# Designs tried in a protein design run: designed miniproteins, single chains, continued (5). Part 102

Each design is a single chain, and the fold is of that chain. pLDDT is the mean over its residues in the fold that is shown.

## One batch from the design tools (miniprotein)

Design m19535
Fold by ESMFold2-Fast:
Structure m19535 (fold): chain A 65 residues (1-65)
Amino acid sequence: KKEEIEKEIEGIDKVEKSAETFAQDMIALAKERNYGEAAIKRVQQALAETKKSLDEVKDKLKKEM
């Protein structure tokens, strides 16, 4: 079980990395399409909230180890 939990945590880290890449792509798109600063800030906030949620899941998994 511990080894499986460690593997799941690694999977979550990869998801977080993908979310960062997606956010960067969305910010680039917003700049190209001139959606304005509010759109860019919303993407940045969504990324921060996603990272926080993923960290909470990882913390719960670590407590089960």
Scores: mean pLDDT 81

Design m19536
Fold by ESMFold2-Fast:
Structure m19536 (fold): chain A 70 residues (1-70)
Amino acid sequence: AAKAEEIDALGKEYSAIQQEYQEKLSKLNEDLKAGKITQSQYDEQVANLRKEFAAKIAEIKAKRRALEAA
């Protein structure tokens, strides 16, 4: 029961995570251009952000596959 609602919720969570990632990345780009952070700090923060994003979307995809298989 409620399988469609759970899949919809996962889709919304995925979109929210994507938007947050894009906003954080944009902020880091602005801070770099403004000289507020160094290139090394930017590279480290972007790498960490990408790792976090990849882990979160992998988790959502796994949950969606489980719901679709049920």
Scores: mean pLDDT 82

Design m19537
Fold by ESMFold2-Fast:
Formats: sequence, C-alpha cells, structure tokens
Structure m19537 (fold): chain A 97 residues (1-97)
Amino acid sequence: LELEVARGLALIMVGVAKLLASKGEYVEAGETLKRAGLLLHESGVPEAEAADMFIEAARYYAEGGDFEKAKEVLEEALALITDPEAIARLRAELERI
C-alpha cells in the first residue's frame, strides 16, 4: 500500500476513533486504532507512527475498562516493532497498565 494512502486512511480512522470515544464507545475506539496501527506497520511507514496508533488504542481500551485488551495490543505491537525508540514508548505504556 502506498505510504500516503496508508497515512490518509489512518488519519480517517483516528477521527472515527475520537468520535466513538466521544460517545463512550472506548473499546470500539481502541479496536479502530489497533487496525490503524496494523495498517501503518504493513504499509512500511516509520514504526514510530504505527506505535502511536497502538499506544492510543491501549489508552482507549483502558478508558473502557478493558485492561486485558490494553495489555494485549501493546504486547502484540512489541512483537511487531523493532525500532528501539518505539519499543521504549510501548514498554513505558505497558507499565502504566
């Protein structure tokens, strides 16, 4: 997938997730951002951008009370991501949960 198309789709998904969160649908917001993170990772954008999506997904899952999904998305991201800075950010977020 072309990088700019992937970024555009992720931006739309961020908007959808924010709308879902504004309605109290935090788990659905988290699922949307997890999909955005996977899309960016598959598309070859810098891993920091994908990590941002996974971190926000985990935060929405936690806001919705689903701490298990919050941990799972961060652990899944840690299995996919190799960038040291992105790994450090994901680990820091996992320690908060």
Scores: mean pLDDT 88

Design m19538
Fold by ESMFold2-Fast:
Structure m19538 (fold): chain A 86 residues (1-86)
Amino acid sequence: SMSDELSEKAAVALHIAASHLGAGDERRARAAEQIALKYVLKDPSGAEGARKAAEADKENHEAGMALAERIEKQYKEAREREEREK
């Protein structure tokens, strides 16, 4: 389904971002993080996929978890903005 595809794409983008961050490439890490956020904003299943990818990433676990938390925060802030415009 589209939700499954977005969840997988968000997970892949988060994994790429965590890998770049672990390697010290902040510019590429931020670019991949923004791609993950775009998928999460289209479907909340993307946030679940990103978090599961971060939890499973043994090599860049701390970076992945920090990125997943930041994406979740940005998603919640976007949802709160939508609620205020009702």
Scores: mean pLDDT 77

Design m19539
Fold by ESMFold2-Fast:
Structure m19539 (fold): chain A 100 residues (1-100)
Amino acid sequence: SIEELIKKAKEEIDKLMEEARKENTEEAILRAVNEILQIMQETVEKLIEEGKYDEAIKVLEEFGKKVVEFLKSLGYPELAEEVKEIIEDAIEKLKEAKEK
């Protein structure tokens, strides 16, 4: 169930963001970002295994935008830019892989 996989990833990311916001320390925010990026990577890898490249790209675009906006809202614009670069690089690599 691709829909269930994406839904669970979204719920877990939302929970990590709320926990980081509550603790409101740079260490907690960095930890949450690393965990979120890992969840996104694992979700994308599972979607690729199913041949769902368009869904994988959409997950990176939607979740990536959400994480970048979250980091900016907390006052971490430089970290937000680093995350944006990572996500954009991953999207480009998936677009190239889809064409093969």
Scores: mean pLDDT 86

Design m19540
Fold by ESMFold2-Fast:
Structure m19540 (fold): chain A 86 residues (1-86)
Amino acid sequence: MEEEIEQYIEEMLRGVKAQRANIEADPSLSDEEKEAGLRAADRLERAAESRESFLKLREEVMKELGKEFVSPSDILLHELLKALQA
């Protein structure tokens, strides 16, 4: 169970790194939208610093999406979309 959550966090962090590069390279995004997206990426990376903080983030995303189960990409996309809609 511990190894499963660590693998889940690693998968999410790989997605965050890829989306960071995409946000920085996207010419359709304003500077403000890029800053918002990068701040969401920073928040996800910080949440991944501990199992406890990550589980709290996952629970929040599950409640916001109304889902019993969420994938690493569900968490990533939800947080990025939420930031970009500000």
Scores: mean pLDDT 79

Design m19541
Fold by ESMFold2-Fast:
Structure m19541 (fold): chain A 66 residues (1-66)
Amino acid sequence: SRLEELDRRIAELQKQIREAQDAGDHAKSRELSLELLELMREKARLEGDQTLLAQVDQAIAELRAG
């Protein structure tokens, strides 16, 4: 299902973010974190989790602003 695909992609991105952080690659860590938040946003929409959707949208806005 789409939710199972999203969960697998989220897990892989979380691993890649840790690897980028361990390497001190702040630019890559930031880019991967934005990708992670976009997948979490899609998952929240599919699950109808309005609270999580609002929290993810705020996190994306904050990450893009600073």
Scores: mean pLDDT 86

Design m19542
Fold by ESMFold2-Fast:
Structure m19542 (fold): chain A 66 residues (1-66)
Amino acid sequence: SAALVEAAKAKLRELAAANGGLVSIEDAAPLLRSVGVPDVVIEVARADGGGVLTAEQAENMIDAYS
């Protein structure tokens, strides 16, 4: 739902703000899964980013797969 997508984005921005603009994949993955981002996409992002994402990267993943 649109409400779930907006809540996930808001939580990702909050996590990034608390951690210098970065979110760990461990923290991001449950939020990404909740809005329909496939596990294979999350694992590719884990490998490419060394286990961290920016809030912008996480939001882009939601927009691509939600």
Scores: mean pLDDT 83

Design m19543
Fold by ESMFold2-Fast:
Structure m19543 (fold): chain A 72 residues (1-72)
Amino acid sequence: SEEEIQREVDLALLEITYAIAKVVSKDSNEDAARLVAERARQLGLPEVARIFEEGAKSGDADAALDRARELV
């Protein structure tokens, strides 16, 4: 369905954004999570953005990504 395709595209974009954010942030979990949260908002994924905002506060961006994968 269109909704399934859109979700897969959004997830792929977030996965790519996460990979880039991790490299650019020099493995700063807080900075990487903030970058992904900002991108998720731009993509219209407020729940994913919230998860990564929580990840930024806790310093666990990898756990945030795992939660976002389950949500999408």
Scores: mean pLDDT 77

Design m19544
Fold by ESMFold2-Fast:
Structure m19544 (fold): chain A 99 residues (1-99)
Amino acid sequence: SVAELLVEIGRELQKAFDDAKKKIEEASKGSVDEIRKVGEETLKEFNELADRLIERARQASPTAARLVEEARDYWLKQLNDMIEKAVKEAEEREKARAA
């Protein structure tokens, strides 16, 4: 059923988000440049996976594809917010060391 497919896709997106979150958290202890690089690579990997899942949902229905796109957009916002926070905290650490 479409509902079973959406549960499976949701689980795959959640796992991808958790993996991305871990990578960003590990990079968050480094430099601003390291956080930005890992963030960019992680967002690219997440988007590539999400695009594949959206296409799989679209084969079932346009409505299913839209729901997966909305879930992708939600998790992308969470990842971007985490990267921005990590960058801000790293900038403050670097400024404190330079003083």
Scores: mean pLDDT 88

Design m19545
Fold by ESMFold2-Fast:
Structure m19545 (fold): chain A 103 residues (1-103)
Amino acid sequence: AAENKALGEEYREKAEKYEEEGKKALEEGDNEKATEYYEKAAQHYAAAGNYYYEAGDNQKAAEAYRKAAEALEKAAELSEDPKRAEALREGAEVLRQLADALE
C-alpha cells in the first residue's frame, strides 16, 4: 500500500511536468510537440491512477484517471490527424468511465 501510494505520487509529479512541457510547446506554436507531451502526461496520470487504485485510494485513482482523460482531450484538440484525435477522445472516454466507476 505505502509503496503503491509513493509510486502514484511519483507518476503524478512526472505527469504534471509533461503537462508543463506541453503548455510551453503550445506557447511556442509547436502543436505536434504539445500533442506528444500531453499524451505522455496522460500515460503518467493513468499509471498514477493504477498505483493509487492498488493502494486502495479510489478517490485519488479517480482524480488521476480524470486528469489523464483531460490530457488526452487536450492532445486530441491539438492533433492535426483526425484519426489520432478520434482515438485520443475514445481513450479519454474510457478513462472517465473508469474514474466514474471508482466514485
Scores: mean pLDDT 88

Design m19546
Fold by ESMFold2-Fast:
Structure m19546 (fold): chain A 88 residues (1-88)
Amino acid sequence: DAEARKKAAEELAKQLKKDTEELTKAGLEYGEKDPKEIDVYDKALQGAVEGLRQLAEQDPAARDVYLQTADFIQQKRDEMVAKAKELA
């Protein structure tokens, strides 16, 4: 049961990391045309980070997977916002 939950969390983590890479790429691409787009993508990534931290509190068996994934998304979010600011 705990091992199955951890494996499910790892698969979710893979999907979220892939989605994060695509979202940050899209945010930068659309942000070059309209700076307001960066805020939309940044807010979406913030929601993902907060959701993962909540899941970490609810599932101790997968806590580290969720927290590491949240940290990854937060890092990519910070990089996207910093790069957008340099391009403005």
Scores: mean pLDDT 83

Design m19547
Fold by ESMFold2-Fast:
Structure m19547 (fold): chain A 121 residues (1-121)
Amino acid sequence: MKELLEEAKKRIDELNDPNNTDPSLRGKTPIDVLLEVAPSLSLEQLIELVGRVFSEINGRKVEIPEELREKIAEAVRQQDRDLLLQVRRAALEAATEALVEGKSEEEISEAVVEAIREVLS
């Protein structure tokens, strides 16, 4: 259980690395890791992994509020792939737009949080 959680964190970090050239990770997203490990993890452990998935977007630090992490973790437990992909897409699009506009790291983080909140509302 603990080893599976630590392995999942490592795989999430590798998938979030824009310089990742490992062919075995080609076409996979951090969402795929969450869905694969969800049946073997507690809700608390899933909330931790959700925080890890969204801790960095396009190389920028993001802090996701606990209530949103809990909602995402529940979607992971329900195997709601479509909702999870929509959340990830909204986060990446919001971060990219804010980066292009030259916003600060704090403003980028706020834009990502608001985009996720809108999808989960």
Scores: mean pLDDT 76

Design m19548
Fold by ESMFold2-Fast:
Structure m19548 (fold): chain A 85 residues (1-85)
Amino acid sequence: GAKEERLAALIAEFDALVARGLALARQLGDAGRAPALEIEVLDGLARIALGVGKVINDLDFAIEMLEKILEELRRLVAEIEAALA
């Protein structure tokens, strides 16, 4: 259904952005260590949100939480990209 497709798309975008953000953070060397840790914390929070949504059988909860975490991840990756420019 539409919600399952939306969640799958959010997961795919999130996973791709985690991989990209970690790769960019590595290019910053020592300055990239704190942003890399922040990305790993956001990844952990996303996994918790997905697990909770599955346990309570609430797809809307999983979507809403992942959208909020993805927004923060997009901000963080944009800051890393700006630091490399």
Scores: mean pLDDT 88

Design m19549
Fold by ESMFold2-Fast:
Structure m19549 (fold): chain A 75 residues (1-75)
Amino acid sequence: SPRQEEIQRLEAQLQELEQQLQQALEAGDIDTALKIHDEIEKVLEEIQTLLNLSEEERQLMRGLMEKLRERIREL
């Protein structure tokens, strides 16, 4: 389905962003890591919308992502 194709495309983007995040963290480039984290959040929100996740599930995921963002800032 077109929705499934879109999810697969977003999952591929997420994998690429995850690799970029790891590289930025290994390089100690915290500013770049935070920017990549923000892009990961956008992709995850798009996937969540396409999967029709509940508001409760989306809120939980937003909380986890914010906590990760805070931890990146502390590095």
Scores: mean pLDDT 84

Design m19550
Fold by ESMFold2-Fast:
Structure m19550 (fold): chain A 96 residues (1-96)
Amino acid sequence: SAEERKRALLEEAIEQLRAAIEAVRAGDGDGALRHLERAAQTLGEAWREGLITDEQYQSLMGQLLSAARAIAAGDRDAAIAHLEKAIALLEEILAE
């Protein structure tokens, strides 16, 4: 079903973002950015399939872009904060 497909894609995105947080904590900026790219690709798939709204997709991608900029700047606290906001948004969407 579309609901099961949505759940699978959003749970995969959450897993990738949690892996990005662990990479940031370990000082692995390149690893964190690879996990972010995978999350972005998974969210793009969910959006193209109509499983999340344009507003949800834009909010999520905004947090991922802010996290990527913080990672590139070496700002670990800002990177983790944006990643945690993205996870919270995904969990909220899953609770709908």
Scores: mean pLDDT 92

Design m19551
Fold by ESMFold2-Fast:
Structure m19551 (fold): chain A 77 residues (1-77)
Amino acid sequence: MPLPRAVVLDVEGVRVRGDLINPDGSLEPVSLEFKEATVTVHSDGTVTVTDKETGKTYVLRDAEVTFEKVTDVRSEY
């Protein structure tokens, strides 16, 4: 059985800690908080977070994600 390529979560009250991958490929340790976000957990271990308030997307490695509420979950194969 193939594992999902990604798991997508729509979440509220989100805290994300990890290494932000900048456009130049450099890593930056960050701690980010969002009221509402879409969190995508990829099979390669990267996490993509899209802030629903600003529309800004963040790609992180070694990310720890904590949230208060999950409103939707889907798997991509």
Scores: mean pLDDT 80

Design m19552
Fold by ESMFold2-Fast:
Structure m19552 (fold): chain A 65 residues (1-65)
Amino acid sequence: SMEEVREALLREGDRVSDYTVEVLVSLLKSEGDKLTLGQIAERVRKNTGERISRRGISAVRRVLR
């Protein structure tokens, strides 16, 4: 759920907007297995202006599986 995704990010110290959470989840569902954590972080930054840690992205991937 989106609540579990936000909690996973908060546990890793990532405090981002709900829009950024939606962008991250959409990207992980469409291309998550094709992109490195660094590439995902850079796409999120370019699309939202916010930064997410590699640990945060990894934690969200586990929630979505």
Scores: mean pLDDT 84

Design m19553
Fold by ESMFold2-Fast:
Structure m19553 (fold): chain A 109 residues (1-109)
Amino acid sequence: DKEELEKKIEQLEHKAELFKKSRENSFQSTELLGREIVEREPERASPLVQQALEALRKGDFETAQRLALQAGDLAGPELASGLSISVVGLAFSSDQYEKYKKKLDELKS
């Protein structure tokens, strides 16, 4: 029973670490795409990209996606699509990380 609990904790810790890394990778991809958009439309896109990245840092994924789509539309459909996919990926990874972290806290208490 104690060995089964230890294995379950180890599996959940591994999954949490994978989604933490996935979240970091998705954030970096979002920043890179945001910079590309700003290079194409500096005056119009810069405030939208800055606000989207700030919303992502606060965990406000709905606001981030809306602002990212508005910024992407200025630079064209490929960057708009890429940025939207990256924001969705970051939201998913963040949600999964928090779920596994909560399960770990429940097992350790």
Scores: mean pLDDT 81

Design m19554
Fold by ESMFold2-Fast:
Structure m19554 (fold): chain A 83 residues (1-83)
Amino acid sequence: SPEAVQEVLEKMNARLEKITAKILSEKENLSDNQLQLLMESTDGLMRMYLWVAAKEYQLSEEEKEEVLKEVDAQVAKATQQVL
């Protein structure tokens, strides 16, 4: 449902924002390689969370693709802010 898609997006965006804020707080203490590894790990974690959330909220394949597209865009934006 549109409501389920919105709830999953809000939860994922909140999680990504917390992770990104923590990484940014450590940015001056970490190398570019370490920051890259953290963002790659973040991407993997977000994809795993979406996989579980899609099952929990019974998202259709189209709804899952919509959420994945938005999550990928937000992770790319966060990566640009960090790197």
Scores: mean pLDDT 86

Design m19555
Fold by ESMFold2-Fast:
Structure m19555 (fold): chain A 65 residues (1-65)
Amino acid sequence: AAAELEAKNKEHSQKLAERAQKEGREWLDLADRIMADPAELDRAFAESREKGLGARMVVASRRAA
């Protein structure tokens, strides 16, 4: 019982890490596109205000680094 629960928790943690990596990469790719073409930021805002604000924050963090 305990060993089965540990195996399931490990699988769940791996899935969360893979999802976080995929989402993080999508945000970084979007930021790179916006830095190359500012019109991509307007497109992100057209899709969703939240997506546009998130993209703006990632771009700002990259410029500050």
Scores: mean pLDDT 72

Design m19556
Fold by ESMFold2-Fast:
Structure m19556 (fold): chain A 85 residues (1-85)
Amino acid sequence: SAAIEAAVEAFLKSEDPEAALRELAEVLNISTDLSPVTLAELVGAKLEILGRYDLAVPVYERSIELFPDDASAAANLELAKSKLA
């Protein structure tokens, strides 16, 4: 979907990544009432469910930059990368 791809690109490039993450969550029909770290986890998981590992990988990489103490994002990134090989 062009809308999903545009929202992912906005999240990756944004100077306000939290706002861009909420917009991406809305495009994916995820509730925005959640903490930013939880939104990032659910966005990544939803992209994987859609088979969009090409989008999930850069989203997880950006999430690690924003939430370096979130060990789940690092583990999810490694698994998602294995699906692109």
Scores: mean pLDDT 84

Design m19557
Fold by ESMFold2-Fast:
Structure m19557 (fold): chain A 61 residues (1-61)
Amino acid sequence: MSQEEILELWKEKLKESREKYPDNKSLASTEAVDKVLEELGISTEGKSAAEKSGRVLLALS
């Protein structure tokens, strides 16, 4: 998957998660990162929110 596709996927999942959790932006952001990593086939088990976000950023590099 290209960097542009990953960025668009993240934007899509972030929008969906914010719609699902309109009163908790932190939870929405965490779920969006988890959904992006799941779509990329990357395990999120045992990872912190910072580690998950870092992994998405690495995929965009």
Scores: mean pLDDT 74

Design m19558
Fold by ESMFold2-Fast:
Structure m19558 (fold): chain A 87 residues (1-87)
Amino acid sequence: SMVDKKIVEMLEEIKKLVEELKEGKLSVEQAIQRIEDLAVGLITKESLSKEEQDKIGKLVQEITKLLEEGNYEEALKLIEKEKEKYE
């Protein structure tokens, strides 16, 4: 669906932000803020169901927690696993 494609696009952008964070191009705070902005943008611009909004919110919360803990590899694995659900 169009929504599934937009979720995959958001996850790919989040993946790039985590990779830039690993390379020292972004701070953890900058990466988290950009990830939150991507999620808010998707939720506010698209006709997502409540269930889709809740799933995105939970996923973003889990990713940001992993980044705050310095678990960047686990964050990348979570992103890839989640993308498979929408492909």
Scores: mean pLDDT 83

Design m19559
Fold by ESMFold2-Fast:
Order: C-alpha cells, then sequence, then structure tokens
Structure m19559 (fold): chain A 70 residues (1-70)
C-alpha cells in the first residue's frame, strides 16, 4: 500500500538521520532516536515486512548502544 511504502521510506530516512547525528551532531541523537522509534512503530502498524522491521530495529539497537557509549 502507499501508506506502508511511505512509512517504510520514513523509517529508512530517520535511520539515516540518526546515523548522521551520532557521527556529526551528538546533541541531536536523543531526538533522532525518538523519531526513528516512532517511524518504526508506524511501519509496523501498517504491516511492513518482518525482514524490513528486523533490519531497522537492529539499526536502532546498534545506534542506542553507540549513543550510550558517548
Amino acid sequence: SMAQSVAMARALAELSEAELALKYDPERVPEALERLERAIAEAEALGAPEAFLARVRAGLAELREKAAAL
């Protein structure tokens, strides 16, 4: 569906933003992680494929671990 495709694209965009924030703008990391969490939840609610959700959740978990080490 269009809604599902948009939600998946948003999750990928927020994942990219969180990666950039962690590398270049650490003060934005909490906001970026919150936005990514919301985007993943929306994609899940709209029935995004399990393989996709597993990948973006793994990315979020890795970013959380790296952020905690700052």
Scores: mean pLDDT 89

Design m19560
Fold by ESMFold2-Fast:
Structure m19560 (fold): chain A 92 residues (1-92)
Amino acid sequence: MSELEKEIEKLVEEIQAILNEIEALARQLKDRALKKAVMDELIELESETVLLYLGVKYTDDEDLIRKYLERLKALKARARALLAAAKAALAA
């Protein structure tokens, strides 16, 4: 299962890169309500990513690892959506 583990590591790295970009953009938001909304979602996404990654590290159950992989893919999609929303908020 080294390829599955590599896919998870790469996916976590991709999510962390997106979350770092969102944080940098959120710092530039002048609207405090929008900034708070973006930061609150960012904190939730960071927390979920860490918990799923720890779940993968501490289990030998391949079926459970595959479920965590699908949840990480969903988190990446959510992170990309938040990034798009943050970019749109800065452009407005």
Scores: mean pLDDT 84

Design m19561
Fold by ESMFold2-Fast:
Structure m19561 (fold): chain A 65 residues (1-65)
Amino acid sequence: GPLEEKARKEILARFEALGAAILAADPSAEVTITVVDGETVVLTVRRGDEVRVESLSVAEYLAEL
């Protein structure tokens, strides 16, 4: 619904800002943002052999409000 759509956009904007900051600090990093099943936003950052994953679901985001 409209709340879930707004939450998804806000999570995406947050993760895009984080990814941009990471790339500004390390242009060699690989940053991927994916939406899984329309519910969970996943930020994946790869730096050589190191992989870090951050995720936040629409339901978790709405529970924080």
Scores: mean pLDDT 83

Design m19562
Fold by ESMFold2-Fast:
Structure m19562 (fold): chain A 64 residues (1-64)
Amino acid sequence: MTLRVGPEAKDLEDELKKLGFRKMPDGSYVLTVPEILLPRIVKKLEELGLGYRVEDGVYVFYPK
């Protein structure tokens, strides 16, 4: 399962890197996880103030 956080969340970079996210050349952050870990990562990102939508099988996160 693939999660993506937009470049506008740059202020959360340290927290995203702690979760295993990689910074991409376009400034976005990407993490691939097993489905069993998905609810834990989603909850942590929501606690950081991010909402999400699913696009083409990717969980895309954005600031609320």
Scores: mean pLDDT 83

Design m19563
Fold by ESMFold2-Fast:
Structure m19563 (fold): chain A 109 residues (1-109)
Amino acid sequence: SELLEKVREAGEEAVKAAKEGDSKGLEEAAKKIVELAKEAAKRGDLETVREALRSLGEAGDIAAKNGDVEGLKAAHEALKEILKVIKDPALISEAIGRILRTIGLLLDL
């Protein structure tokens, strides 16, 4: 899927920004992932939505490890936005799990 490749590219950008402590870069990449995930959800491209959730979760974990509260907040907000457009029960469960994890990480910072 073209959307899957674009989410992978934006996900790599988000992870790179998280590793570098670039909160603004992470926020911009997260916004791009959200828009791609919304289009994927509209088309029933569940694999692309799952990849978006996975990459945002990874970027959030890295931001938390680096003490980047703003980066972690950006990943959290992006996960919440994607949750609003998911209809698949398994992906809803995955998104909720990742959102709860980001809340826990934010409370520990």
Scores: mean pLDDT 90

Design m19564
Fold by ESMFold2-Fast:
Structure m19564 (fold): chain A 55 residues (1-55)
Amino acid sequence: KKKTVAYLIQKFKVTQGKSQLILEEAGILASAFKYSTVTEKHIKLAHSIVKESEK
């Protein structure tokens, strides 16, 4: 999971704290859509949700 955090920081230019929030939201989204694993699409959606919640 540390590799995924580093990937999020590099790709989305977010802080370590925000990358953790994005991963948590991605996990919730994957469960809601009945996926057994978190995909890149779930991570992108989670990033959008985290950005909206910051406003």
Scores: mean pLDDT 70

Design m19565
Fold by ESMFold2-Fast:
Structure m19565 (fold): chain A 69 residues (1-69)
Amino acid sequence: MRRTLEDALAVVEELSRTDPRLAALSAEERRQLAMEVLASYPYASPARLGEAIRLRLEGASAAELARLA
């Protein structure tokens, strides 16, 4: 099933409760991150979107992110 922007934002919000890097982001920055991850992985489960968000914050390479697609 295709994920919505609201689904991706919910994952970012959930992770922001435990990750201070996400908690420090503005609402616009969180939305931008959610849109970026959703565009790359529109059919990913919420768990996989969470993994992609964490790898993106850790500066994962394009090759590392590709394995989540």
Scores: mean pLDDT 71

Design m19566
Fold by ESMFold2-Fast:
Structure m19566 (fold): chain A 80 residues (1-80)
Amino acid sequence: HMSLEELAEYARKLIEERFADRPDLVAGIKRVLDTAVLHGLSGEELLRMLRVIERHYAETDPDAAAKLREVIEEVEKLLK
């Protein structure tokens, strides 16, 4: 069991670690995570939002999309 706030915090840490060279991406994704927590979205909705961002970057920055996919997989494991 993990709360939405704990799940979002875990995702923030992974994003900060894996995108340390991309503060623009970190800031953007953190805003999305904060919005999900603020609106009380489910963990499934949070994953859906992250997958939309991944798809967006797949077209413009496939390396960033691949790293984000790894973060999404780690977050998904916490939802069991």
Scores: mean pLDDT 81

Design m19567
Fold by ESMFold2-Fast:
Structure m19567 (fold): chain A 91 residues (1-91)
Amino acid sequence: MEEEIRRLIRELEEKAREALRAREAGDYREALRHAEEALRLAERLAELTGDTRLPEALRGEVLRLRALEARAAGDEERAAALMAEFEALAA
């Protein structure tokens, strides 16, 4: 089990870094893809550890990235709605 947890943490960190790199490059579609993969890994890690804080935080990150992707696609109304949902989770 410890080996599986270590592998999941490493894969999650790699996906989080890929998401950050893509976001910094303005590639919100790729950032979202990597963030969703990181969320999946975090959810599996939470199943093993009982700690749900990381997947909860990453769900907020995914909402924010979806808003940025929607804005990049020209859907300002959808971007605003997704940001409102993100802000509600952070409150």
Scores: mean pLDDT 81

Design m19568
Fold by ESMFold2-Fast:
Formats: structure tokens, sequence, C-alpha cells
Structure m19568 (fold): chain A 68 residues (1-68)
């Protein structure tokens, strides 16, 4: 169904956010140890994670419209 397709897309982006968060946590550990490249990696991955959250929210809103 349309709802199932949208739920699958929302879940894909939610998992992408989780993956990005794991990368951010790792990069923050390296940045704390004095790796300057890891500070940039944290910022870049946070931007990517935010984009994935926006996409997940978009699909969630579409699902809510179909369920109401």
Amino acid sequence: SKIEELEKKAEEYRRAVEGAQAGIDHARTLAAQGDPESERAVRDMQALADKFREEAEKYKKEIEKLKS
C-alpha cells in the first residue's frame, strides 16, 4: 500500500540518521583526542544527519495525512 511504501522510506532515513550518529560519536572521540579533521567530519555528518531527519519527517507527515 501507499502507507507501507512511505513507512519503508521513513524507516530507511531513520536508519540513515542512526548510522550517521554512530559516525558522529566516533569522530567526536577522535576530535577529543586532538584530531582536527575529525572536528570537520562531525560537522559534515551532523549536516547529513539533519538532511536525513528532514526526509524522514516529510514521509511521516505524508503517512499522517493518509491515516487521518
Scores: mean pLDDT 82

Design m19569
Fold by ESMFold2-Fast:
Structure m19569 (fold): chain A 77 residues (1-77)
Amino acid sequence: SSEKIQEMSEEASRLNRDAMEAAAKSGTPEAAELYLQAITQTSEALGAFSNEKDYEKGKEKLAEARRLTDEIRELAR
């Protein structure tokens, strides 16, 4: 539904910003690599939701992006 599309898009935007900020704060090659993985998962989530209409797959991809963002934050501490 339209509401789920908007909700996932807003979550994806938050995750992208948080991952970028954490990676910038860390300044390490490891954080940069995790950031690229997080962005890939977010992109795949939006593709699953918008193109495949697979909301469950989209949510799983956002969950993985969230996990990767948390790993980046650990490196930024």
Scores: mean pLDDT 82

